# Ledger of designs, part 99: designed miniproteins, single chains, continued (5)

Each design is a single chain, and the fold is of that chain. pLDDT is the mean over its residues in the fold that is shown.

## One batch from the design tools (miniprotein)

Design m19637
Fold by ESMFold2-Fast:
Structure m19637 (fold): chain A 90 residues (1-90)
Amino acid sequence: SAAALAEARELRDRLRELRARGRELLARLEAEGAPPEVIALARGMIHGLDALAEYLDGLIAEDRPLSDEELAAVRAALAAAEAGIARLEA
């Protein structure tokens, strides 16, 4: 449906914004000489978001609506990543 496609695109756009924010954070941490463990954590979060973006792009390409379970999982992953990035930005 048009509504389901719009929801998937909104999640993709939110993912894109969060990935950009994560990459900006990583660049800042590297420039400031943050501990390797902190840099590794930030890289791990970015890799997770990249994998989620590929998954979502695949679903959009197939014109397949997300299930309620998939939608809940994507929203939970985004919320967790957003909280993690915010914590590292502090």
Scores: mean pLDDT 81

Design m19638
Fold by ESMFold2-Fast:
Structure m19638 (fold): chain A 55 residues (1-55)
Amino acid sequence: APSEEELNARLREVGREVEAEFPRAPVGSPEDKERLARLNARLAEVYAEYRASLA
C-alpha cells in the first residue's frame, strides 16, 4: 500500500491535471461536469488505495 506521502504526491498530480483541463472561470456545462466526474473517479481510486493501506 502506498504511503501517505506517495498518496499526497499523486493527489497533487491529479490536481494539476484538473487545473490544466478546466478554465479558471466557473463553468457549469454538462461537458465540464463529465470531465470533472472522470477526475473524481481517479481521486476515488487513490482514496481506495489509502483506505486499503489502513486495513
Scores: mean pLDDT 68

Design m19639
Fold by ESMFold2-Fast:
Structure m19639 (fold): chain A 74 residues (1-74)
Amino acid sequence: GVAEAEELLAKAHEAALAGKYEEAAELVLKAAEAAEPAIYEEAKAEYGEEKAREIVEKFRERMRKLAEELRAKG
């Protein structure tokens, strides 16, 4: 869940600080997958299914872009 995603993001940050950008990118993508169900359920409760799907798609795109930027540094 979210706590697992937060732990993975902390590890991604540590990997990036160590210059391990490929590892950091992989950890960011794993964190995104771990967070996705929770983001969807919370967004669905507040805004409905259509908006929840839009929010998850935008989140996926942002995380993918972040991973690509991290890989470009390595």
Scores: mean pLDDT 83

Design m19640
Fold by ESMFold2-Fast:
Structure m19640 (fold): chain A 70 residues (1-70)
Amino acid sequence: GREEALRILEGALEGARLLRDPSVPHLERALEALKAGDVEGALRHLREALRVTTHPSIRGAVEEALRLLE
């Protein structure tokens, strides 16, 4: 659910920052939206994160978060 998705995305954002992955700004916006209760906004930002990510580990975490929120 939402709490599990939040934990996964917080870990994904930490990893993305360490890897300098281009998904960082999209993951930050997705987390802000999700904490505000805006699930539709979070889904939009997560889909954009998937389009720009260059690391399989970040992709996998975002896909799992999408599965939990959809």
Scores: mean pLDDT 89

Design m19641
Fold by ESMFold2-Fast:
Structure m19641 (fold): chain A 81 residues (1-81)
Amino acid sequence: SSLEAMRRRLLEAGVPEAVIDAMDKEELLEEDVRVGVEDIELAVRALVEARKLAKEKGLSLEEYQEEFERRFRELREERRR
């Protein structure tokens, strides 16, 4: 499953288990995001930040997905200069 594949890749990339465990399983159900090993840490950070924003502002699931995608793209671009 996409959830199992994502969790496996996060662990293989050395992302702390505590961070992965802080994510809801549902956070990955609506996402069709291509995540490479080098981007896994950034994807986790984007998910955590988007989830916090969604809770603070009462975002819909669709808005939460859009915020995740936007933040993930920004983090990837910043890391690549």
Scores: mean pLDDT 62

Design m19642
Fold by ESMFold2-Fast:
Structure m19642 (fold): chain A 59 residues (1-59)
Amino acid sequence: SKVEEELREELAKKYPLSEEEIEEAIEVARGLGKVLGIDPESELFRKLVELFAYSMSIK
């Protein structure tokens, strides 16, 4: 999706994460979003992905 493409670019610039870690953040957010009924094109989905990316970056 367009949102996922934008997030890949933004997260790569913002956090010291590998491409694999960025993909993992997106996959986890996608799975959780599906359970919670979150629109994958929504601002809430962007925040969910960024939350997981941030969590991975603070180790």
Scores: mean pLDDT 82

Design m19643
Fold by ESMFold2-Fast:
Structure m19643 (fold): chain A 93 residues (1-93)
Amino acid sequence: DPVELKKLSERVERVNKQVERQKQLLEDMIENKSNEEIAGAFEAAAIYLESLGYEEAAKLFREAARAAREGDLESARKYGLEAIKKIKEYLLK
């Protein structure tokens, strides 16, 4: 059904736009927020995702929060981006 193929394409485009927005927000947060604020944001995201059953993404955000608290912002960025990637995988199932 061509209509179903179009709906799938539109869903993929919406998810990709949301993913890019979340990556930009993560970068802006790392650039402009304190380590404690960054850690708190990642912990809040982890709690929310765990409540939705997105366990792998929640674990990655908890690792990002830990890294941010330790001042390792590069590891915090890496774990945050990997968590966003896992969320994209959940949304495209």
Scores: mean pLDDT 85

Design m19644
Fold by ESMFold2-Fast:
Structure m19644 (fold): chain A 58 residues (1-58)
Amino acid sequence: SFEEALEEARKLFEERKDTLSKIAAEQIGDQIKALEEGKVPEGLRLEQARNIISILKA
C-alpha cells in the first residue's frame, strides 16, 4: 500500500541520510515531506514512494 511504502521510504531515509550527498538528502527529504503533506497526486504517490525506496536501496 502507499502507507507501507511511505513508511519504508522514511525508515530507509533515516538509516541512510548520513551516507547521501547533501543535495541527494535535501531532494529525497523534500519528496518524502511532499508525500506526507499530501502534495503529490493520488495516482503518482505510490510510484513516487517506491522510487524513493529504490534509490535508497541502491
Scores: mean pLDDT 82

Design m19645
Fold by ESMFold2-Fast:
Structure m19645 (fold): chain A 60 residues (1-60)
Amino acid sequence: AEEHVKKGEKLLEEGDLLAAAEHYYKAYEIEPSKEYALKAAELFEEAGDDLSAQYFRELA
């Protein structure tokens, strides 16, 4: 989980919203957490993936 959070943060700083969202999703798969689900949802929405964003909001 921690490694994927760090990679997601780096990708977010680089502006790669979709890749950042996918890394928070992987963190959630390893360690299910409301915080990871909400962060993935926010990033998927900003990237234009509304279906994935809705899915993660319902998990949170």
Scores: mean pLDDT 79

Design m19646
Fold by ESMFold2-Fast:
Structure m19646 (fold): chain A 94 residues (1-94)
Amino acid sequence: MSEREFEIEMAEGAVRALEAAIEAARAGDVEKAKTAILVAKLFAGLMGDEEAAARIIELVDEAERALEAGDIEKAIAKLEEALALARETLARLR
């Protein structure tokens, strides 16, 4: 596997984890959403785009705080922003 192939795999992982976090948040499963957020942070940190990774981590940290406050709508909005950025990063890597 090339470094680029690894970065693509990590970006795909971030996308899948963010999709899982959104689904869990919509279902009201806060613990599952928080677990998916942790997984998304791990993949985002390894996708080879430091600026995109930092912004995704910022957005999902905001989403986690919103979940802890019971603001599910705000949490979903922040997760959707993070997902859009992860998808854009994946498209640039391909």
Scores: mean pLDDT 87

Design m19647
Fold by ESMFold2-Fast:
Structure m19647 (fold): chain A 90 residues (1-90)
Amino acid sequence: MEMIERVQEIHAEALERLKKLEEEAKKANLKGLVDSIKTAMEGLKQMHEDVIKLMETVDEKESERMIEAFRRITERMIEILEKQLKELTE
């Protein structure tokens, strides 16, 4: 239960951050970046579903590794998009 909640929290936080970036990219009329953010949101949703599914088949130790990998990949993706927005708007 708690481990699944952690994955859900990572996903929810990431979607909130990506939605804010999408709004800023739309205001700046950056269609390419808006499309990249939408692709990232779909990829994150798929990864979230895959992680939950895999957690049903592995032990607790492997689940912890997968949660940490999901967090790291998600954070890196958002950082790249945030940097792109700054470079295109500054």
Scores: mean pLDDT 84

Design m19648
Fold by ESMFold2-Fast:
Structure m19648 (fold): chain A 80 residues (1-80)
Amino acid sequence: MVEELAKEILGEEAAEIVLELIEAAEKEDSDKVQELLKKLLEEFPDIAEKLKELAKKLEELGYYEEAAKFYILALVLEEL
């Protein structure tokens, strides 16, 4: 369900990169995190706004932890 909503709101390609980025961050793979952040900013300039929309939708559905992760990622991308 979270993956399906991510694909619906972000688009399939961006959703796959975002999910891979979250996994890399949880594994503390800093090199991969930086590579994927750069790719998102380069290929998807509206990604931060879409991540906030996804986070709000997940929060409405009760996925508070996942919503927080996507909000944090959106804020990180806005600061870069």
Scores: mean pLDDT 83

Design m19649
Fold by ESMFold2-Fast:
Structure m19649 (fold): chain A 55 residues (1-55)
Amino acid sequence: SKLEEVEKILKEIVEAMKKGDYERAQKLQNEFLKKIDELSEEDRKKVMELARKLF
């Protein structure tokens, strides 16, 4: 699902940041911002709750 794809990107951003791979983190953040606009409001809310727990 689109929700699962966005959650995967978010987790990959966290992993890239932990490894100091800021170039990859930036590319993933751009992908995240594009895909979050395609989500329903409820799915977007779920992604934001996950982000709050990961960061």
Scores: mean pLDDT 83

Design m19650
Fold by ESMFold2-Fast:
Structure m19650 (fold): chain A 74 residues (1-74)
Amino acid sequence: SQEEKAKQYIEELKKLIDRLKETGTPEDIKAVLEKIYQFGEEIDLSKLSKELRDELIKTVAEASELIQQYLDEQ
């Protein structure tokens, strides 16, 4: 269940990242931030495989770097 939940969250976050790359809007920045917050609240990393945990961390890091880039450029 945690593995399936984590996979869905990764997929949803990747879609939000793709949208943010296209739009660069504050609304899409907020959507990505809210999704990252949900990961922290709802996903127990200790219950995930190493591969899934690594993918989740990498995807969150990519999202955070992208947000920082947009905020620093404004």
Scores: mean pLDDT 80

Design m19651
Fold by ESMFold2-Fast:
Structure m19651 (fold): chain A 62 residues (1-62)
Amino acid sequence: SNAELAENAARALEKLGEMYGVTDLGRQAAERVRQAADLPREEILKLTVSEAKRILDAAPTP
């Protein structure tokens, strides 16, 4: 279901934020994707990719 897709995507974004030291941004991204559970699958995936890129762009460089 789209709700299951959104929840799996949200958990992936939370983990991504943790990996890159931007946990608050990861949690915010996850919440936005969870709120999008009623959208078509394609829109959920587009949002997830956009949010993942934002996390990576905000990550501190080593």
Scores: mean pLDDT 83

Design m19652
Fold by ESMFold2-Fast:
Structure m19652 (fold): chain A 114 residues (1-114)
Amino acid sequence: EEVEKALEAAKEFIDRGEVERAYRLLVQTARRYMKEGDYDNAIKLLEGGIELFKDHPAIVARLYFLLGQAYEKKGDYEKAIEYYTKALEIYRSLGNDEFAKRAEENIKKAKEKL
């Protein structure tokens, strides 16, 4: 219910050209779910966000990175590596070396847990 309402509100902000507001709403809501230990709702929200922001690769990369963190906190290291890798590929394509290195480090740490 709350996930669906957050995605609907984010979509309305995007439709109005308020992409930054939509992104902030989605990330803040996902982080709150993660702090509460509600990783399943964080994942559902972030997956919906990827579809909403499909034309914004920098945002999509950030959402994949957060999906990696959510799966890692859930103990699903294989899925965490999958999503960190998706984020890494986009960061590299954008020339964002800083976030690419962060994704590489998180992949390395997650592999140590397998």
Scores: mean pLDDT 90

Design m19653
Fold by ESMFold2-Fast:
Structure m19653 (fold): chain A 66 residues (1-66)
Amino acid sequence: EEEKLKRHRELLKKINEETSKGPENALTYSGFLELRKAIVDGASYEELKELIEYAKKLSKRFAELA
């Protein structure tokens, strides 16, 4: 349980770090909320990494379309 809390904090930090890298974060706001909810629900680091990549790809596609 204590380890779960530490993992939760580390995952949140990684999410913020990854999504904060790009100025396209505004376009991935909804995706950011989803993966944040997933880690609170107990998602693994691997699932988290996949969700971040997906959100970033969607943001990039939107920017290219516009």
Scores: mean pLDDT 59

Design m19654
Fold by ESMFold2-Fast:
Structure m19654 (fold): chain A 74 residues (1-74)
Amino acid sequence: MAAEQLVEDAEGGVRLSEGVFQSDTEEGIRLARQLAEYNERQAERLEGVDPEASERLRELRRRSEEIAERGRQS
């Protein structure tokens, strides 16, 4: 299902941005910000169609925001 693919892709993206953040903080922040924006838009679109996928995407958005915020506070 398309919603499952979006969640899987988002999970992979968060893992990638976390790894990049460890080696290149600026690039990790950039990726995390892009993922947070993307995941929020997808969550909004799925809210009425697949609430579980929407909630998972919002959790992944929060994780992406945490990565970006850690870099800004450093």
Scores: mean pLDDT 77

Design m19655
Fold by ESMFold2-Fast:
Structure m19655 (fold): chain A 90 residues (1-90)
Amino acid sequence: VSEEELKERLKKLVKKYLSEKEAEEVLKEFEKLLEEAKKVLSKEEYEEFLERVKEILDEWEKNPISAKKLIFELDLELGILVLKEGVKKV
């Protein structure tokens, strides 16, 4: 899964289901999460993160509840991968 494909997919989904303000906040937060993920994750872990993002978008597309839930799920997944990396350094 490519980063570019996920960004375009997210943009389409948030513009369709969210208000303009909520869509802008989600897109801004998503870019932030991708930049942080690239800094802290290995190439393999970043690819795993993108697959998780795809799964989250697949579910959110079927049941779009809120921008806050989407961002929370993305933040949680990045946090889990960062914690796994920390444990491996022991």
Scores: mean pLDDT 70

Design m19656
Fold by ESMFold2-Fast:
Structure m19656 (fold): chain A 62 residues (1-62)
Amino acid sequence: SVGEELQKKYGAKVSEAADNGKYEEALKLIDEMIEEAKKKGDLESAEVFEAIKKNFEEESKL
């Protein structure tokens, strides 16, 4: 699926950035995933990635 392809392409980079406290970098990568999912018509995966982005945005404020 589009979501699985995006997880393979970006997932490791997002996890590495988040694990190292680089939330700004993680958020930028997730934003790219959201845009690619929307461009490919996978609105369900885009919504999932938007939820993940919101979670990281809240975490970055702590």
Scores: mean pLDDT 80

Design m19657
Fold by ESMFold2-Fast:
Structure m19657 (fold): chain A 71 residues (1-71)
Amino acid sequence: MGSSPLEDYLEKGKEWLKKGDEADAAGNTEEAISYYRKAIFYYGKALQLDPLNEEAIKGAREAATRLNALQ
């Protein structure tokens, strides 16, 4: 069993977005910014493989919105 590159990037994007939200909720702004950037990176990789992937589009938008709120 191996994940496809698309599935791997979506999973990593989701994981980093969750970690960003957890860090933000804890008041750890520096870590939250770092984690949201990682989420955007992986969702961006997913969008390179599938530009119409709704999960990647929504995840990237959500991560970018949260990142912008912390800067």
Scores: mean pLDDT 86

Design m19658
Fold by ESMFold2-Fast:
Structure m19658 (fold): chain A 98 residues (1-98)
Amino acid sequence: GRAAQLALEQRRREDIRARVEEILSEAERGIRQAQELKRRDPSVQSLVDKALRLYSEALGYATAALSAADKNVDLAESYLDLARKYLDEGNSLLSQAE
């Protein structure tokens, strides 16, 4: 019924907000680790700078997902998927630099 559909949409919005907070936290941690690694080892600067750009993209898409969540849940989930993809790519590059 209509009430069940509204409850599902609200659950989806709550899930999006929780995942956005997770991505923001993980990206901020990755940025701090990347900046510290760059200070300690200048030889990995290129990989670290690329990882920092990917973390910036992840933050941008996570913010876009949060902004879209109340109006278009499908769009918000698409932005969330992109944010996670960029976060994972950034983490992979940072891991290669270690």
Scores: mean pLDDT 87

Design m19659
Fold by ESMFold2-Fast:
Structure m19659 (fold): chain A 96 residues (1-96)
Amino acid sequence: SEKEKKALEFYKKHPVVKKYLEGSKDPVAELEKAVEEDPNNAVAWYELGRAYEDLGEVEKAVEYYKKALELDPNFEAAENNLLRLEMNNYKPIPIE
């Protein structure tokens, strides 16, 4: 898939990050460094969102998925994960 291609390209550019993601050792710290180094890398923002979701920090995951979509509006995986989280946590605003 397009997502898998971008993720593989990201991991090839950041082999240290790939190692941490595979081991679940501390992927958040490495991904935070990756997005600070290259804030235009939509894949890095998406993976950071996934890492925070795995930690149960849903609000941060939503922010990072939105950032990935701002950089790449066709990032289907980020859009799907964002929609899933918003649908599960969306509370209707009272109609006034």
Scores: mean pLDDT 69

Design m19660
Fold by ESMFold2-Fast:
Structure m19660 (fold): chain A 112 residues (1-112)
Amino acid sequence: EVQLVESGGGLYQEGETLRLTPAASQSVDSGGVAWYRQTPSGGQELLVANGSQPAPGVPSRFSGSADDSKNTATLTITSLQPEDTGVYYAQVAAKDGTVYWGQGTQVTVSPR
């Protein structure tokens, strides 16, 4: 079974820029990557859909990009706030139509 792992988590300071990328062994269909954050209820909150489309109500400092020529996708959060602390997940649509969820990566943002 394909494992999906997010890179770029860890400890950050308020005001820094975060970049998260998924690592998958299969070709990424450009626009088939979505980014989620875990809710307090244990569900997933959509942040960015189709590689680059922010969900309604998500702050403008959240953005996504996908590059099909390189099989890459990135979630970028600029001007990090302590409230951005949480577990972030990538969801990747594989070429065969299978959808994979990442294991989740912890992001911790400390106030300055």
Scores: mean pLDDT 74

Design m19661
Fold by ESMFold2-Fast:
Structure m19661 (fold): chain A 108 residues (1-108)
Amino acid sequence: SAATRAAVRARLDEIVERAVKEIEELVKNGELTEENIRKIVEEAVREVEALAEEAGLSEAEKREALVYAMGRLTERAIEILEKNGLYDKADVVARVVGEVLGEALARL
């Protein structure tokens, strides 16, 4: 239903916001490594997968949720990193998200 889709979208946005805040904290502390980026992305994917199971989403809806959340995370992370002049880290985020999302989609 439209109400179920709206509720799922709101929870996906919460997952993205948590991941973005973790990236911002790592930037502030000078701790933004590829390993820490991968950990945040993998945790976000696990939260999306858990939400999909909880909400009883179909395979197609799980795919849509993963693509949406990872797309939003990438967009917002790149904005933060570019604003801080961290263009090399923006490239790392895009690559890591692509790898982790690809693995998650292969599990569907």
Scores: mean pLDDT 89

Design m19662
Fold by ESMFold2-Fast:
Structure m19662 (fold): chain A 77 residues (1-77)
Amino acid sequence: SELEKRMEEMAAEVAAMLRAQGASDAEVEGAVLALRARMAAAQGRLEEAARLAVEAARLALGEEAAEEARRAIEEAA
């Protein structure tokens, strides 16, 4: 859809901005996944949003952060 296309364009813009600021590939990928998680949640795709949020935390902050995100999501549900 046009909305999905715009979401991918926004993800590309965020990735380009972060790379210009010297972010690593892992930090960029984590940030893009976090953006996709927020968009999935806004569309009511809560299971996809949860998976993307956990993966974003893992890439940006490591496995302990991913487990923390998973627990926060379970407690919020």
Scores: mean pLDDT 78

Design m19663
Fold by ESMFold2-Fast:
Structure m19663 (fold): chain A 87 residues (1-87)
Amino acid sequence: SVEEIIAELRKLVEEARKLVANADSLTPEQLEARYRELSARFDEVVRRVIEHAAELTPEQRDEVLGLISELRAEMDRLEAFLEAKRA
């Protein structure tokens, strides 16, 4: 459902933020494993957004796009931390 998609996006944003906050405390292997897991779940939820695109109200579409943008920003930060740990 659309409510499940929004809930999963909110959960992913929260998890990504927590991972960013704790990135320095994790090994490169631990950080990479968690990043990979979040990336897979992000891809899955985006696929579900596409599948349900016609069912979204304009308000729901705006919220979904906002959450995707926010999650992308946190994922970019995690990617930067991974690059730094591999150097």
Scores: mean pLDDT 87

Design m19664
Fold by ESMFold2-Fast:
Structure m19664 (fold): chain A 64 residues (1-64)
Amino acid sequence: MTDKEVDTGVAHLLIGVGELLLSKGHAEEAAALYERAIEIAEEAGDEETVRLARENLARARAAA
């Protein structure tokens, strides 16, 4: 298992937790998790996960 594989998994978990927080009205906390997921995915070189996290971040910012 490479460090990049671990980082991608962590980024996906942060996105999932962020979606749960957003569903409960915690848009600001969800946005913070999505921002962290973007950083981790960028470090891992996972362009698709970066894009997914950015889309979720925009949604959370619109809800806040």
Scores: mean pLDDT 80

Design m19665
Fold by ESMFold2-Fast:
Structure m19665 (fold): chain A 57 residues (1-57)
Amino acid sequence: LAAEAQAHRARAIELGNKAVDLMDNGEEAKKYNDEAAGHFRRWRTLEAELAAQQAAA
């Protein structure tokens, strides 16, 4: 779980940086931002699961 959460976080950052590089092309930047948001959502979900496991231990 922790490794998967970190992978999603790293991918979101990479896609966000790509969107910044494409800021002059709004539609292209938006596509990368939307994909980054998806990875951030998955990261947050996995973080919540990790917190629940730590609380249960």
Scores: mean pLDDT 77

Design m19666
Fold by ESMFold2-Fast:
Structure m19666 (fold): chain A 74 residues (1-74)
Amino acid sequence: MPPPTAAQVLEEAERRIAELRAALEAGEISLDEYEARVGALIQEVIDRATAEGDEETLRRAGELAARVSEDLAA
């Protein structure tokens, strides 16, 4: 069973981050838990994309990180 591609890891991370944001808004998880889990998901995407030379997925991971940071600051 080969590991998932960077693009697949990004797609999964986007889905999980949306779920985590909903849980944070509902008070089901703490801000610290949200930040830790989101950071780990984004880092996995960056690591995979860097290893694969997938510049498009790296760019999208950066956009996702910026969006999450904006949501946390608002």
Scores: mean pLDDT 81

Design m19667
Fold by ESMFold2-Fast:
Structure m19667 (fold): chain A 70 residues (1-70)
Amino acid sequence: AATDPDSPLTHPEVREALVRFTENYSKGDLEGAAEAAREAADAIEKTGNPKHQPLAEGLRRLAEELRAQA
C-alpha cells in the first residue's frame, strides 16, 4: 500500500475499527473495545508506514489494558 503522511485514519479499516472501539467502550464492553483496538493496530501495521507505528503500538497497549480489565 502507498504511504500516507497525514493520518492512518484515512484508511477505512482503521476508521471502522476505531468506530467499533468507541461503540463498545461506550456500552461498557471492554472485551469488544479491546478487540476493536487490536484490529485498528493491525490495520495500521498493514500500511507499512513507519510514521504510523507509534499509534499502532499505543492501540495494542490500550487493547491489553482493556483486556486486563474485562
Scores: mean pLDDT 75

Design m19668
Fold by ESMFold2-Fast:
Structure m19668 (fold): chain A 64 residues (1-64)
Amino acid sequence: ALAYYNRGNAYANLKQYELAIEDYNKAIELKPNFAEAYLERGNAYIDLKQEELALEDYRKAHEL
């Protein structure tokens, strides 16, 4: 989980948002209560103008 999350963050820093989301998806798959992965995936969705998906991830991060 953590390794995918860290690589996702590295992709996001490079503005490779689609690759970042793939890694955050894998981090969440391995650790479904990973609030930080939901938060960072939401941030990547905002950068991709996917506001509805970002809001769902922010809500999930807040619930965890």
Scores: mean pLDDT 86

Design m19669
Fold by ESMFold2-Fast:
Structure m19669 (fold): chain A 81 residues (1-81)
Amino acid sequence: MMSAEELAELSERLARSARAAVEQARELKAAGEEVDEEAVRAAEEAARYAEEAAEAARRGDVEKAEELLERALEAARRAEA
């Protein structure tokens, strides 16, 4: 099982990646490019769950962090599909 420190690091990396994807999509849309709105929503969901997972891990709530990270990874898969 992952440690709280490992969960926090992984969750923080996923949150940063997902937020970057959302910002890039918003910039592309502003430039007149086509954006997959469903993928953007999934990326936003992944970022939210990953941010919550990192916070839970930092508090030492490993069980909650694992649950939230699993949800974040599921949302990230939908964003890439």
Scores: mean pLDDT 83

Design m19670
Fold by ESMFold2-Fast:
Structure m19670 (fold): chain A 67 residues (1-67)
Amino acid sequence: MKKVVLVRADTKEKAEEAGRIALERFGADEVIVRVGVTAEEAVQLALELHRLYGYDVILVDADALLK
């Protein structure tokens, strides 16, 4: 099963930094970053990736990784 970390960020700078940290910390096969989406939208995307593509998805907010 493909392991994917989905990172939600408010800015592109946070997205780039958090994406790198997430890949290293979670040992994921891929990192997907979404900028400017709501937490609810990110949750729906994570569920869609798991349901439609069979990805093992870890959802993380960039703020949680950068603080």
Scores: mean pLDDT 79

Design m19671
Fold by ESMFold2-Fast:
Structure m19671 (fold): chain A 72 residues (1-72)
Amino acid sequence: MKDVEKENEKLIKELYELIKKLEKGEISREEFRERVIELFSKIGVDPEAVREKLEENFEAIIEAIKEKYKEL
């Protein structure tokens, strides 16, 4: 877990690319969720917790990712 800031930046960029694909209809909401869970799992986040958050607050999570991407 060296360079947490760089790992978070990379994660946000990859998440934003997935959002663009979702908005273009290139991937489904289910595929988007699976890809997001994989990305968070790689940085040590519990995949079950990520899945539950996406089910409860899908739109809020999309907005949070877009906001963080603009801060990069």
Scores: mean pLDDT 77

Design m19672
Fold by ESMFold2-Fast:
Structure m19672 (fold): chain A 58 residues (1-58)
Amino acid sequence: MKEEIEKIKERLEKGIELAKKENNKVVAMVVLHEAKEEKERYKDPSFDELIERAEELL
């Protein structure tokens, strides 16, 4: 499970960087939604950082 969470975070971080580079609000919203879903699924508060970073792009 730890390895799975790290891979998901890496994927979400790449999405955040893509949204930032392209100034794409739709990509930022999709990443935000996915980060919130993964936080709820794994009950892991470390996803809060990714959620905050995605929200910053909106």
Scores: mean pLDDT 81

Design m19673
Fold by ESMFold2-Fast:
Structure m19673 (fold): chain A 65 residues (1-65)
Amino acid sequence: SKELEELADKVLEYLHSKGIHVSREEVLEAVKKLSETEDLSKMTVEELAYAVLTVLLKEEQKKKS
């Protein structure tokens, strides 16, 4: 979805501005996963960015275990 891609790009810009270096593909995957359980239209970019980081940290932990 173009809307999810635009949200992912805004989250990516926010995270990069905070010195958090993640790929666009990782952010987009996390945004898509969050869209299955959460109404993303009710979230600010900051709230969505923190939710994305939580998803990425949990997925990274699972891959390393």
Scores: mean pLDDT 79

